# Designed miniproteins, single chains, continued (2), part 9

Each design is a single chain, and the fold is of that chain. pLDDT is the mean over its residues in the fold that is shown.

## One batch from the design tools (miniprotein)

Design m4281
Fold by ESMFold2-Fast:
Structure m4281 (fold): chain A 79 residues (1-79)
Amino acid sequence: MTVEQAKQQLLATGDPVAIEAVKQADKLIEQAAQAANQGDLDRAKELSIQAAEILSQGAKQSGLDDVAKALDQIIEQAR
């Protein structure tokens, strides 16, 4: 599963908690892209991990345990 696929599954729930998690993650993903474009790869990585952690928490709160596990795996692989 990709972060993008996880976002789509969270949005598909219609759960306000899941939708808020996606909005917060999108802000961090945008900041990560800006950091990467400026050559700050360490900051880009940190922001991307934070975005995945927010999505994982939103998935757990919305009952998407399989999505949360996939996001936790992405976080572990990124470290």
Scores: mean pLDDT 83

Design m4282
Fold by ESMFold2-Fast:
Structure m4282 (fold): chain A 82 residues (1-82)
Amino acid sequence: SEELERYLERVEELLKRIDELLKEETDPASIAQLNAARRDAEEARRKFEEAIRTGNERDYLLGLVFLLSAEGEVLLVERQRK
């Protein structure tokens, strides 16, 4: 669906943002958090791709959970960079 394709685009933009932050980050705790966010974003991508293939609502919902988790992790790191 177009909605699922838009969520995949949102995941890809998040992964790009995580990679940008990782290039600049020197704090070990923030690096660990960004690596956790990257794993969650990659899992969200896998779940959304499976939801597109199968139409499985569970994979769609799990994709949303992982995407929101990854976005929250990135937001926490960005807000700590005052």
Scores: mean pLDDT 87

Design m4283
Fold by ESMFold2-Fast:
Formats: sequence, C-alpha cells, structure tokens
Structure m4283 (fold): chain A 68 residues (1-68)
Amino acid sequence: SKGEKAVEAIKAGNIEEAVRILAEMLRDGDLSDVAYLASLIAEKLPQKREEIFQAVADRDPEKLLSLV
C-alpha cells in the first residue's frame, strides 16, 4: 500500500519521498493512515510540524510538498 511505502521511506531517512507519497494520498482522497504518517514525518521535521499538520488538515498536497 502507499502507507507501507511511506513508512519504508521514513525508516530509510528519505523524508522527501515520504512527503511525496503522503501528498499523492491527499490528492487521491486516500485518507487511510494520513494522520499517522503525518505524525511520523513531523517527528523527522520538528521545525515544520505545525505546517505539516495544517497542510494535511487543509488537504493541500502542494503546500505539503513545499515543506521539503
């Protein structure tokens, strides 16, 4: 699943890829695990935490991609 690929990217330290996958999920309306994935990404980008959560809440994939 996309969520599984995003978790693998996070574990590999590839946060840009994880954000790309999360943005695709937002575009596709695949909201499964979105909050969980956003939390994992925010742990790796603590300075962007609030911006990540806001972009997810707003369903704004372009804003999310701009953060990496």
Scores: mean pLDDT 85

Design m4284
Fold by ESMFold2-Fast:
Structure m4284 (fold): chain A 68 residues (1-68)
Amino acid sequence: MEEKREEFIRWLKEKYGLSEEQAREILDLPDPREAALRIKKLAGITDSEAFEVEQRLRRLRLEEVREK
């Protein structure tokens, strides 16, 4: 679980140029849609890219629920 969270943080940092703090804040937002909208404002990404962030975060959270 922790490894998947760190991979998601690294992906946000590498692809969108977020800081460690910004990436962790995105990961910790309760609503994946809200997280996607926040990264769109912070990084100026497209709607399609924001949608990919939302989908990846939803998958990560579903995997956490299934294992814990």
Scores: mean pLDDT 76

Design m4285
Fold by ESMFold2-Fast:
Structure m4285 (fold): chain A 84 residues (1-84)
Amino acid sequence: PAATRAQALLMSAAGVDPDAPATGADIAAGLRAIFAEGGTEAEVTASADGSRVVITVPKSAEEGGKGAKEGLEASGVAAEVIVK
């Protein structure tokens, strides 16, 4: 499904092996790496099973946070964005 493909693309962009089972820590690390590559220091917290992710970004990165939320929700992951 498109949601599974979006998750695989996100994992691939973060340098995570798509054949390995994804944990919440892997998802959080991947998102932090993507934001850091864009010059943003983001706080990312994921549930142990990866079913829920909370992304905290500065106001300057609010659009990036919303985009990540949309991608995660399209992949069946509940996501919340907090803007500081």
Scores: mean pLDDT 68

Design m4286
Fold by ESMFold2-Fast:
Structure m4286 (fold): chain A 83 residues (1-83)
Amino acid sequence: MEKFKKLAEELLKLAEELEKSSDPLLQEIAEMLKEFAEELLKGDFEGALKKAVELGQFLYENRSPKTLEIAERVSKIIEKHSG
């Protein structure tokens, strides 16, 4: 439970940073990160995995230097709290 809470808190911080941007693409990514974090806070691993896959697909379809940087940041956050 504690590991998922810390993971969710870091994902929510990233979402808050992206939400402050006027870029609609970054705002959509922020919403997806919030949904992912919400499922983690509920302890719904299957729901969290589904939201992570949806985020990954969105980032892949909207590939750019910005979305690659965000994908790397998300990956690092997950790695930090999975080990």
Scores: mean pLDDT 82

Design m4287
Fold by ESMFold2-Fast:
Order: C-alpha cells, then structure tokens, then sequence
Structure m4287 (fold): chain A 60 residues (1-60)
C-alpha cells in the first residue's frame, strides 16, 4: 500500500532518521528496489530498509 509506505517515510523524516533526499529516493523507488539495495544506496540500516519496503514489495 503506497499510502502506508509514504506515511512511514514521512514519519522517519519527521523523526530525523532519514534526510529529505533519502525520503525522495525511497518514494521514487516504492516497490521497485529490494531492502539490500535500499540500505546500500541510501545509507540506512538493512532492517530499516526491509521494514520500509516490505509493505510495498510484498502483496499481503
């Protein structure tokens, strides 16, 4: 669900956990990138990348 994905990214941005540029990149790649690529590309933890991407990449 894109809306939930966007809301999660917005909360991370508001909390200062990610930068505005990281948030933009994550939104542009919603459902397209795997967690390892996200962690490597945006400099976030693998667990955080997996948590962000799981709802978009997996039909559940």
Amino acid sequence: DRALYEARIQRLLDAGEITEEQAKGLLENAGKANPLDMAKKYGISLGMAAGINSRVATPA
Scores: mean pLDDT 62

Design m4288
Fold by ESMFold2-Fast:
Structure m4288 (fold): chain A 80 residues (1-80)
Amino acid sequence: SVEGLIKDLANFAVDNGIPSSDVSRLVQLFQEIARYSGGDEEVLQEVIDEIKTAIDNGDTSEKILQLLEEKLEEVKRQSE
């Protein structure tokens, strides 16, 4: 479920030291991506995998949020 994916992603981010305020923004952006993608779990799983890779690489919260904002813009363009 989309809700399950959001929970798992939020828990992964917290467990890897992402600040709670950034986790809240991450969840918000991920929910928007879910909305514009029509709840496509394959698309959402790809986004989760990209975020996990960025966290594993030691990327900053700012870069991770930028990646999500870029993905949101991409799915919005695809919904036109």
Scores: mean pLDDT 82

Design m4289
Fold by ESMFold2-Fast:
Structure m4289 (fold): chain A 94 residues (1-94)
Amino acid sequence: SMLEEMREKLEEVRREAEELIREGRGVEAVELVAKTAKEMVESNPLVSEEQKKAFEEFLDDVVAQARTASLEERRRLLGLMVAVMESLLDEIES
């Protein structure tokens, strides 16, 4: 159920982020997804310390890129973060 709860939270945050993008708040959308992903990974005992650090660095890099990116690039970066998180959850479930 923890993995199901994490997947549901990721889907909810993705919907909230899409709304922020529609409002022209693309940086806030990327920051919201990154913050949620970081909290999910940091609090999860199934994720190794090395994986937590790698994901934190990845998320920080994506947020930095988003601040100078176009709206289309922000949408792409948002999609990339979600895809990477879904891949991590799939690996943990396996």
Scores: mean pLDDT 81

Design m4290
Fold by ESMFold2-Fast:
Structure m4290 (fold): chain A 65 residues (1-65)
Amino acid sequence: MQQQIQQSLQRARQRLDQAVAQGLLSQDDAQRLLGTFAATQRERGRPLSDDAIDSGIHGVALNNK
């Protein structure tokens, strides 16, 4: 379980880094969202899906408009 949580956080970090590189998010937004993903996984005890990660990134990008 912990390995899967670590892997999903690594994937979230990669997606966030790509979103920052594409200009969708700032570094500060990416750091906050990564913290939110980590807290959510800790609370649920389950890894995040790629869809959940992408939805989180999209939500922050929309809110920054």
Scores: mean pLDDT 76

Design m4291
Fold by ESMFold2-Fast:
Structure m4291 (fold): chain A 71 residues (1-71)
Amino acid sequence: IDKVIKKAEELVKKAEENPDLVSPEDKQEMKEILDALKATTDPTSREFTLNVLRLIGLDTEYEISVRQKEK
């Protein structure tokens, strides 16, 4: 749990530091996921699992954006 929340916090921080790599809409979604993960205390719940999958998707998109900007 703590590792997933920390990863979500790190992703939000990176989005805030690089507003040109992340749209305002994606940044809002990242914050929403972080809040949902903090509110969901049961790691076996479907809601928690779906939010983790959403986080992984956004993290992957962020990494792709960073790589594309370096080219």
Scores: mean pLDDT 72

Design m4292
Fold by ESMFold2-Fast:
Structure m4292 (fold): chain A 62 residues (1-62)
Amino acid sequence: MWQLVAEHTGLSAQGAGAAAGAGGVSAGGRVIFYDSKTGLAVGESETARAVGTATSVRFYER
């Protein structure tokens, strides 16, 4: 899921796939959105919705 978001928004694995990145992606078509500043969960979405809002979804950096 994060891979698709990264590809569409131009974000790379460097920000999202790094070991320090803490955004949660669960198998089963669910994406948990994390605020990049606080690291807290701020929302949840299905795969299709996450991809559809890729421009509005920023990768966490922590």
Scores: mean pLDDT 40

Design m4293
Fold by ESMFold2-Fast:
Structure m4293 (fold): chain A 62 residues (1-62)
Amino acid sequence: LEERKLRVVTLILEMEGKPLSLAKELAAQLTEEDLRRLAEILRAAYEREPSPELARLLEVAE
């Protein structure tokens, strides 16, 4: 739901060093389909190069 979208966006912004003030606006623009696609991309990235940050993003996105 909205909480998952917000958490995913917030983590990405933190990892990229971008303003967290953008989190709500960006999260509101994500669809459930976008979340599923993101989870697939993050899963593929984690399989190639496992990291704690990617593990956290996967846990939240799914």
Scores: mean pLDDT 73

Design m4294
Fold by ESMFold2-Fast:
Structure m4294 (fold): chain A 80 residues (1-80)
Amino acid sequence: SEQNEEIIKKLRDFLLDYAKKNMSKEQQKEFNKILEKLVEKMKKLSPEELAEVVKKVIQIINDSKSADEFIEKLKELLES
């Protein structure tokens, strides 16, 4: 749906801005690959599943103490 596409776009833009502010150039390259895979996964989800993934991503941001921890937890989310 268009609503899901807008949610995905806003989350992507937010995460790219977060990465620019909190990550090294090398970490940003790894993160961008993960983000691309996350976006493709999110496009296949129902609105309810998408809302749950968004909540998990925000929780990971809040709970992560370093950029490396954030990247690792996002990788785990992709594998689930």
Scores: mean pLDDT 85

Design m4295
Fold by ESMFold2-Fast:
Structure m4295 (fold): chain A 65 residues (1-65)
Amino acid sequence: SEEEKLKAARDAMLARVDHVAEILKNASKETIEKFLEAVRQEAAKYPGVADEVVAHAEKKANEIL
Protein backbone atom coordinates (compact mmCIF):
# COMPACT_ATOMS: atom_id res chain seq x y z
CA SER A 1 0.00 0.00 0.00
CA GLU A 2 1.02 3.65 -0.34
CA GLU A 3 0.97 3.95 3.47
CA GLU A 4 3.42 1.04 3.82
CA LYS A 5 5.69 2.58 1.13
CA LEU A 6 5.60 5.92 2.96
CA LYS A 7 6.47 4.22 6.27
CA ALA A 8 9.37 2.36 4.59
CA ALA A 9 10.64 5.65 3.09
CA ARG A 10 10.38 7.35 6.51
CA ASP A 11 12.24 4.52 8.29
CA ALA A 12 14.97 4.53 5.61
CA MET A 13 15.40 8.33 5.81
CA LEU A 14 15.57 8.25 9.64
CA ALA A 15 18.24 5.52 9.47
CA ARG A 16 20.28 7.55 6.94
CA VAL A 17 20.03 10.66 9.15
CA ASP A 18 21.38 8.68 12.13
CA HIS A 19 24.20 7.20 10.02
CA VAL A 20 25.23 10.55 8.46
CA ALA A 21 25.01 12.34 11.85
CA GLU A 22 27.54 9.83 13.25
CA ILE A 23 29.90 10.63 10.33
CA LEU A 24 29.44 14.41 10.85
CA LYS A 25 30.33 14.44 14.60
CA ASN A 26 33.33 16.75 14.02
CA ALA A 27 32.11 18.44 10.83
CA SER A 28 32.03 22.20 10.25
CA LYS A 29 28.82 24.19 10.79
CA GLU A 30 28.64 24.75 6.99
CA THR A 31 28.77 20.98 6.33
CA ILE A 32 26.05 20.33 8.93
CA GLU A 33 23.85 23.08 7.39
CA LYS A 34 24.29 21.48 3.93
CA PHE A 35 23.31 18.12 5.45
CA LEU A 36 20.10 19.66 6.87
CA GLU A 37 19.24 21.24 3.51
CA ALA A 38 19.78 17.87 1.75
CA VAL A 39 17.47 16.16 4.29
CA ARG A 40 14.78 18.85 3.79
CA GLN A 41 14.92 18.41 0.00
CA GLU A 42 14.68 14.59 0.15
CA ALA A 43 11.95 14.61 2.85
CA ALA A 44 9.87 17.08 0.78
CA LYS A 45 9.25 14.21 -1.69
CA TYR A 46 7.30 12.43 1.11
CA PRO A 47 4.93 15.10 2.55
CA GLY A 48 3.23 12.72 5.02
CA VAL A 49 6.52 12.10 6.91
CA ALA A 50 8.64 15.13 5.93
CA ASP A 51 8.12 17.03 9.21
CA GLU A 52 9.11 14.00 11.33
CA VAL A 53 12.28 13.31 9.31
CA VAL A 54 13.35 16.99 9.27
CA ALA A 55 12.71 17.36 13.03
CA HIS A 56 14.86 14.28 13.70
CA ALA A 57 17.69 15.64 11.51
CA GLU A 58 17.51 19.08 13.22
CA LYS A 59 17.71 17.38 16.64
CA LYS A 60 20.81 15.41 15.54
CA ALA A 61 22.40 18.56 14.06
CA ASN A 62 21.85 20.46 17.34
CA GLU A 63 23.57 17.62 19.24
CA ILE A 64 26.65 18.04 17.00
CA LEU A 65 26.70 21.90 16.91
Scores: mean pLDDT 83

Design m4296
Fold by ESMFold2-Fast:
Structure m4296 (fold): chain A 61 residues (1-61)
Amino acid sequence: MTDEQLEIILDWFVSNLDPSFSVEEQEERLQTFVESLKAAYPERAEVLDRIYEEKVAEIRA
């Protein structure tokens, strides 16, 4: 799994979040998904944390 592929997957996930969810609910669902990806690809944990921070900033904007 490449960093580019992880970014595409997380971008797809955020794009498919229900827009009726609160910012807090969107962040919680994204966090759960990122934790699942870390379990599958533990060597990518640091890049997943960086992408998570970027997506959280996007959700809050």
Scores: mean pLDDT 80

Design m4297
Fold by ESMFold2-Fast:
Structure m4297 (fold): chain A 83 residues (1-83)
Amino acid sequence: KAEELLERARKLEEEANRKLSEAVEKYGEEGVPLEVKLEVARLLLEAARLLKEALELLGKDTSPAEKAIEEGEELIKRLEEEL
């Protein structure tokens, strides 16, 4: 069910934005802990994967979701190397 996957992806993006916003408020943009950045990146990656699956079910172009997944995986790898 593509609509369910899109809704789940949207909720994960909202959660990621909420966590990041809270951290920026507490620490400032430059002070956000790496652990928080990693949590946000993981939520966004999961959302991108759900979006890709939804697009596949709808027979639509998955390229935007694939790009988001690649960028998310690279960001997570980079953040994990800094921890």
Scores: mean pLDDT 83

Design m4298
Fold by ESMFold2-Fast:
Structure m4298 (fold): chain A 100 residues (1-100)
Amino acid sequence: SPFVEKAVKIMEELIKKLEELAKKTGDETIKTLVDSLKDFLEELLEKYEKGEISEKEFIERLIRALKIALDVAKENNLKEVAEIIEEALKKLEELLKELE
C-alpha cells in the first residue's frame, strides 16, 4: 500500500530524529521511546503483511502509539522530542484523511 509505505517513512524519519537526540543528550527516556517505537512499528508491519489489519487500522494504531509517546515526552519535559512527535502525528493524520 502506498499509504503504508508513506506511514513507514514518516515513522523512520521520526525514529532517526529521536535517535540523534538520544545520542546528543544521553537521555535514557528518549532511548527507551526509540526502542519501543521501533518494536511497535516492526510488530505492526508484520500484522499488516499477514492481512490481520487494514491500511487504515495500521495508520490509526501508529497515531495512537505516537499520542502515548507524546504524553511520555511531555511528562518528562522533553520539549524537542514532543515537537518531533507532534510533526509526525500531523503527517500521519493528514495521510489518514486521504484514505477516506
Scores: mean pLDDT 90

Design m4299
Fold by ESMFold2-Fast:
Structure m4299 (fold): chain A 88 residues (1-88)
Amino acid sequence: SEKEEAIEILELLRRAALSEGEEAEQLLAEARERIANSTLPADLRARLQALLDEVERILSKPPEESILERIGLTLRLIGEIIDLELSQ
């Protein structure tokens, strides 16, 4: 379902936000490919793309300078997943 596909993309972004180096790059690449190949509504795709761009921005900083931003974004991504899981 569209909901399940969106949750899978959000989980990739959540994992990427807490990862470093090659693992983070691979998770972002997979999320980007899933968004590009998705049949999700345009507004949802735009929201997922914005979240991906935010993860990429934070990961471009040294871990020591971005830890609070990484935690904040991870909590936001968890909230997005919960909201989708609880939506009917």
Scores: mean pLDDT 84

Design m4300
Fold by ESMFold2-Fast:
Structure m4300 (fold): chain A 66 residues (1-66)
Amino acid sequence: SDDLEVMRTGIRIVERLSRSVEELREALDRLLTSFTDQLSREKPEEERNKLVEEFRRMADEAVARF
């Protein structure tokens, strides 16, 4: 899915730019808020929920490996 690849790319960018775990968590929270806002305008609720869950999974993995 294009949406999943966009989310994955965004997570990797903030991971590379973050200097600390706290900065990474804050950047991931802002990124999730931005994606959630965008998805609320474009996608049905069921698809939005699946994309948010996948984002949270990828974000948790990014924090764990940081």
Scores: mean pLDDT 81

Design m4301
Fold by ESMFold2-Fast:
Structure m4301 (fold): chain A 76 residues (1-76)
Amino acid sequence: KPLVERLEAEGWEVLGEFEVEVNGRRLVAVLARKGDEALLVLANLEGEELARLVFPVGEAPSEEEAEAFRARIEAV
């Protein structure tokens, strides 16, 4: 999958990939890690990245980061 290969080329370790439905739209969510950083990517079924959220491992994203990510998803 091009998205996974791209993330791995950027140094991310892909932990999981799963299909989700957001606002009636079928998308792909990818969870990855790089050192002490965690990454959540939302992509379309063709593997085009729509939104990205980066947060520290072991911590929840900040309220601002989570809200910005949600707004980005809603704007897609």
Scores: mean pLDDT 73

Design m4302
Fold by ESMFold2-Fast:
Structure m4302 (fold): chain A 64 residues (1-64)
Amino acid sequence: MAEELLAEFERRVDAEPLSPEQKERMKGAIRDLITWLKDQGVSPEEAREIVEDSFDRMLAYFRS
């Protein structure tokens, strides 16, 4: 789960029209979030929802 979820979101970050620095920061934040959620025993379904929300919020921030 965690590795597949991370790979999916890393690919999504790479598809966005962001600078290389912004992409690396966003990937790092997503990796840390996924690791933390796994360590807390959060369900795969709940983890996906949290990562989706965080992805959208980070993307909106960088596009502002």
Scores: mean pLDDT 82

Design m4303
Fold by ESMFold2-Fast:
Structure m4303 (fold): chain A 85 residues (1-85)
Amino acid sequence: SLKEKTKKLIDAMESRGLLEVDRETFLEIARELGISDEEAEYLFEVLDVNGDGYVYITTPGILRIKRAVGMELSEKEKEALELAE
């Protein structure tokens, strides 16, 4: 599902210690996870919350997506969301 693919992508980026991810790097990670280029492109557009060509993993926009897809948030991530809302 799109939800599970989103989880895998965010987990893979976090596991690599990435904080900001450009389109090229995002698509490479998606391909390694067996996600099609079409689906990866769509998910990049969703996760590029600012529309500037980057995914910012620790930002409130991405943390809201993590929560929405059922990923566990750390206490610091929960606090960051409360401050942003």
Scores: mean pLDDT 83

Design m4304
Fold by ESMFold2-Fast:
Structure m4304 (fold): chain A 70 residues (1-70)
Amino acid sequence: MEGMKKAVENEFSTMTLDQIRAEYQAILKRLDQKIAQSSPDDKPKLLQQRKQLEQILKEVIEKHEKRNPL
């Protein structure tokens, strides 16, 4: 978990806003599909991770927009 923010921020820092939006949607979509296919025991853990990632991604996108506005 502690590496998630750094990994997302580092990867998005080298991307355009369009690419960041695409990655954001792809990551969430993959997690959503994995949650749907998971057992009930695994679902709460994945759902918690998804929520944390969503919040982190929103902050990373905002930070990138401020640093590299169009």
Scores: mean pLDDT 70

Design m4305
Fold by ESMFold2-Fast:
Structure m4305 (fold): chain A 75 residues (1-75)
Amino acid sequence: LQQQVNELSDKAVLLRDKAFGAIGARDYEKAAEYYKELSETYQQIADLLSQLGDDDDAEVFRYLSEVYRKQAEDL
């Protein structure tokens, strides 16, 4: 489980970088796609952290998932 959290965290960092790059390029459709994947990735991290008993960090990642879901909808 912890290894999966680490892998998803690395994926989230990459997706955020790609989303910001797409916004800079004014490719809002691609940015929205990356933000949707980022939201899903944070939700997966939250679920795994909850399974590990790390409820405080799980709550933070659930919040981040919601933030990026809304950003994707606004693009």
Scores: mean pLDDT 84

Design m4306
Fold by ESMFold2-Fast:
Structure m4306 (fold): chain A 82 residues (1-82)
Amino acid sequence: GEAEEAREEALRAAREADEVAKKSKNKKGALAAGSGAGLALIGAGVARVAGEAGAEAARAGAEAARRGIKAGLAGSGGKEGG
């Protein structure tokens, strides 16, 4: 079902984000990827317990993980002046 697919997507995104977090040289990118992985794991857990009612949480977690992966891979990020 949709919840199962969303859960599997979130778990996969979490694994990829965790790998990016571990390989990221900058703490901001590592934190973004790590936070995304954590959110994807939480979303997957919600979908597992709540089924279809939790599918949105799993998809949101997967998106957070993908956003974190992108941030971790981008590396440099803009910095505002002091």
Scores: mean pLDDT 78

Design m4307
Fold by ESMFold2-Fast:
Structure m4307 (fold): chain A 76 residues (1-76)
Amino acid sequence: SLFDNEEVPDGFNKKALIKVSEDSTSPSSPYYHVAVALNFTGDLELLRLSTEGVTLPAKDQSRLESLKKELELANS
């Protein structure tokens, strides 16, 4: 899967992560567009590191917050 993460921290939207992972191969899914965009910008790596519990620098943390918001928009 494009986003395959079983170990998600409590503060992260695990449902959205699962949806992104499952729907990454379906071009009609809203989650597919988010997954493709994240992969294209290289920001998917920031989400992956965050879901693995890696502490990010403040600058990267700010970007991660924007990515979380985009993922929530795709999930709504």
Scores: mean pLDDT 55

Design m4308
Fold by ESMFold2-Fast:
Structure m4308 (fold): chain A 66 residues (1-66)
Amino acid sequence: SAKEALERAIEAGRSNGGAATAAGEALRYLDQGDFEAARKAAEQAAILGASNPEAQEAAERAVDLL
């Protein structure tokens, strides 16, 4: 699910505060039912997590599921 992918992006991105924060924002928007804002925040998490393949992959998967 998109929620599981975002939770993985947060965990994998722990050493990259920007990527983890963006993934956390995406999860918050998803919980609010704002799918468009969630997708946008997940795209930011993928961009910021580019140096961490696991975090980037999890964020990209979340974008695909949103």
Scores: mean pLDDT 77

Design m4309
Fold by ESMFold2-Fast:
Structure m4309 (fold): chain A 94 residues (1-94)
Amino acid sequence: MTEKEKIKELLDEIEKRFPFFAGPLSPEFQKRVPDPITIADIKARVDAGELTSIEDVVSEIGRLVLDLHTVAPEGSEVDKAADEIEKFVREKVK
């Protein structure tokens, strides 16, 4: 499997397991996050050849998780989902 295929499989699995990460975040949420990033944005950058390694993609997902923790109340569904995606990505790339 190529690096690009591994990256696409990872991103596809994230969208399937965490549908709230598919497409843009809510307008209110996006207004509260400086330079918001979504899984769709990460996919677009992979397709454009801007992200070529699994490490680059994991870094961008980490930024998304950090942004979610910054604006989501502690113990909210979004806060818990951010923890779950971070754990999923860590286990998947081992």
Scores: mean pLDDT 72

Design m4310
Fold by ESMFold2-Fast:
Structure m4310 (fold): chain A 56 residues (1-56)
Amino acid sequence: GEIEELKKEVAELAKEVLEKQGFSSEVAQQFADRNVLSKDLSKEELERAKKALSKL
């Protein structure tokens, strides 16, 4: 659904930001899995995260 698609977008942005900061792809993926994909986040929280990450 929309929330699942938005979670994937936020997870990918978080991963890209962490990789740009020098973290390995494995560490970045684990962070995204634990803090985005496995979390019961609202659509509003995901949209705010997407906007914040897109500025980095």
Scores: mean pLDDT 80

Design m4311
Fold by ESMFold2-Fast:
Structure m4311 (fold): chain A 60 residues (1-60)
Amino acid sequence: DLLREALQRMRGAAATAVGELARAGASPEQAIRGGEAVGKAKTQEEAMAAGREARDVVEA
């Protein structure tokens, strides 16, 4: 399970973002990509922006 393997390696905001994107209907790959972007953010504002951008892609 690609998504579960990613969640095992991620923590905090990144793992939360993966779960939220998956619930929003993202594919496992889209959810992982979004979570990684959130995890790489250096500020809370960047993390929020990355999460919003990933959700916009899923909802498009």
Scores: mean pLDDT 71

Design m4312
Fold by ESMFold2-Fast:
Structure m4312 (fold): chain A 107 residues (1-107)
Amino acid sequence: SYQEVIDQLSDLALEILRAARDPSLSPQEVLDFMIQALQQVRDIMVQNNVPQSLVDQVDDLIASVQATRDRLPDMSVSQQQQVIGDHVAQFRTVVGKIVTYLKFQDA
């Protein structure tokens, strides 16, 4: 059963949402946590033979978050909040696709 894997992916998505809302964390620290969480998602995907098309979506998101992290010092506070919110939404979307795939395999 993929239930434990699904729970791990859901927990990672919740941790990123909590990190993004934590006022004690800098924008850089939030993006660093997100990159680490996406790398964990990628490892889970490879271990569970998830389709390459979904792995590619995670790789694209890792590259996008890394590019945002590099541009972060050049952004206003408002722009940093917006781009972090966008990346959280993208993270949740890709995790949702992976969870849907794994639930279909369990059916």
Scores: mean pLDDT 87

Design m4313
Fold by ESMFold2-Fast:
Structure m4313 (fold): chain A 89 residues (1-89)
Amino acid sequence: MHFTLDLTASRSGIAVLAPDRATAERMAAEIAARLAAGEPVVVLTETEEGQTADVTLTLTAPGTRLGVGVDLRGVKEATGIRFAAADAR
């Protein structure tokens, strides 16, 4: 299975500009917990060019973007979470 998450349009309504990774990790954990509980999917849509659906939450610190990824493939109940920092656009 593949998912997209949209925190800004979801029931949690979260648009987060995170100055640090700890905040991004907490956010990712909350998303994973909601998905594991079988709640309606939070939708995050990012530009993916014909790729399989990986999920990325982008949090912007001043001059920097911090990406938090969730990978859900082929297992309904399992989630994989990874974290990455990216340069400012």
Scores: mean pLDDT 39

Design m4314
Fold by ESMFold2-Fast:
Structure m4314 (fold): chain A 81 residues (1-81)
Amino acid sequence: SAAARQQQVHDQLIRAIEDMEELTPAQRAELSSLSNQELIDKLREIVRRKVEQLKEAGREAEAKRIEELFDQELADLEAKL
């Protein structure tokens, strides 16, 4: 069903954020209240911040690779909405 697909996308987005950010249990619970679009927007912000940190560290090539990979992954996730 559409509802089951939306829930699966929701769970995948929360997992992706957990893999990129160190979260408290309270912060993880808060993510569960967000919509799929809000989770995608939050993940984009996290990726942007990580890319910025890598560029500031002089790791420009690594920053570019991460940016390109996550742009594709987020586009694929939005297509499932």
Scores: mean pLDDT 81

Design m4315
Fold by ESMFold2-Fast:
Structure m4315 (fold): chain A 87 residues (1-87)
Amino acid sequence: SALEGAAAGRGAAAGAVQAAGEEGREERRRAEEAGRRGGERAREMGEGAGATAYGGARASGGEEAARAVAEAAERNARLNEERARKA
């Protein structure tokens, strides 16, 4: 659903922030927690692909690839959220 897309987008975005090297310890911790919760929700709701794609991209393509995946996930989450509001 659109809500599942939003959760995946939040997780990917939080991971991208972490990958960008957030200096704040508290900000980084919150980003990590948000990413983990987003990934868990995406998986539980059948959208583990987004979280998995982000992790895979980061592992093989580095921060640039992970950022691209996070940005795409955020765009898709926004579109899914809009669709859910219209449904």
Scores: mean pLDDT 58

Design m4316
Fold by ESMFold2-Fast:
Structure m4316 (fold): chain A 66 residues (1-66)
Amino acid sequence: SDEIIKEAEKKLEEALKSEDPGYIADIIEELEKKLAATTDPEAREKLAKYIHELHKKLVEVSLAKE
């Protein structure tokens, strides 16, 4: 549903601004739970894309600790 996507977008924006790998990982887990509970194919596709973006951010934050 649109509401699930709007909430996911807000969490994505907050996690993308974070430099805390633990917080980013927690948000990924929350979005994965939403994806598992969602039956709408369009919402599932958008959630999967957001999860992918957060995984990229998690890698970026980890690599920044040189």
Scores: mean pLDDT 81

Design m4317
Fold by ESMFold2-Fast:
Structure m4317 (fold): chain A 94 residues (1-94)
Amino acid sequence: GKDEALKLAEKLEELAEELEKLGDTTTARQVRKVAELVKQLADKGMDDEAVKYGKEGIEIAERAKEAWKKGDVAGLVGQTLRLMGLGLDIESLL
């Protein structure tokens, strides 16, 4: 539902802040964009899609954070590209 989607967007915003604190402003920006798009899906009544993409965005953002902490540059790039692709998928619905 809309409430669940908005809570997922809030978690994405928190993960973006954590990535910025770690020094990864590029991935943080993509995570924040996904949070905004999830809110837009929920506002349009696309609650199931908002929840689905919100959960996927959190999973990718957490993997990006772990890759950053480990110095796994290839893993970080891969997760950042997944976030960009997710953002494009959501934009195609709006």
Scores: mean pLDDT 88

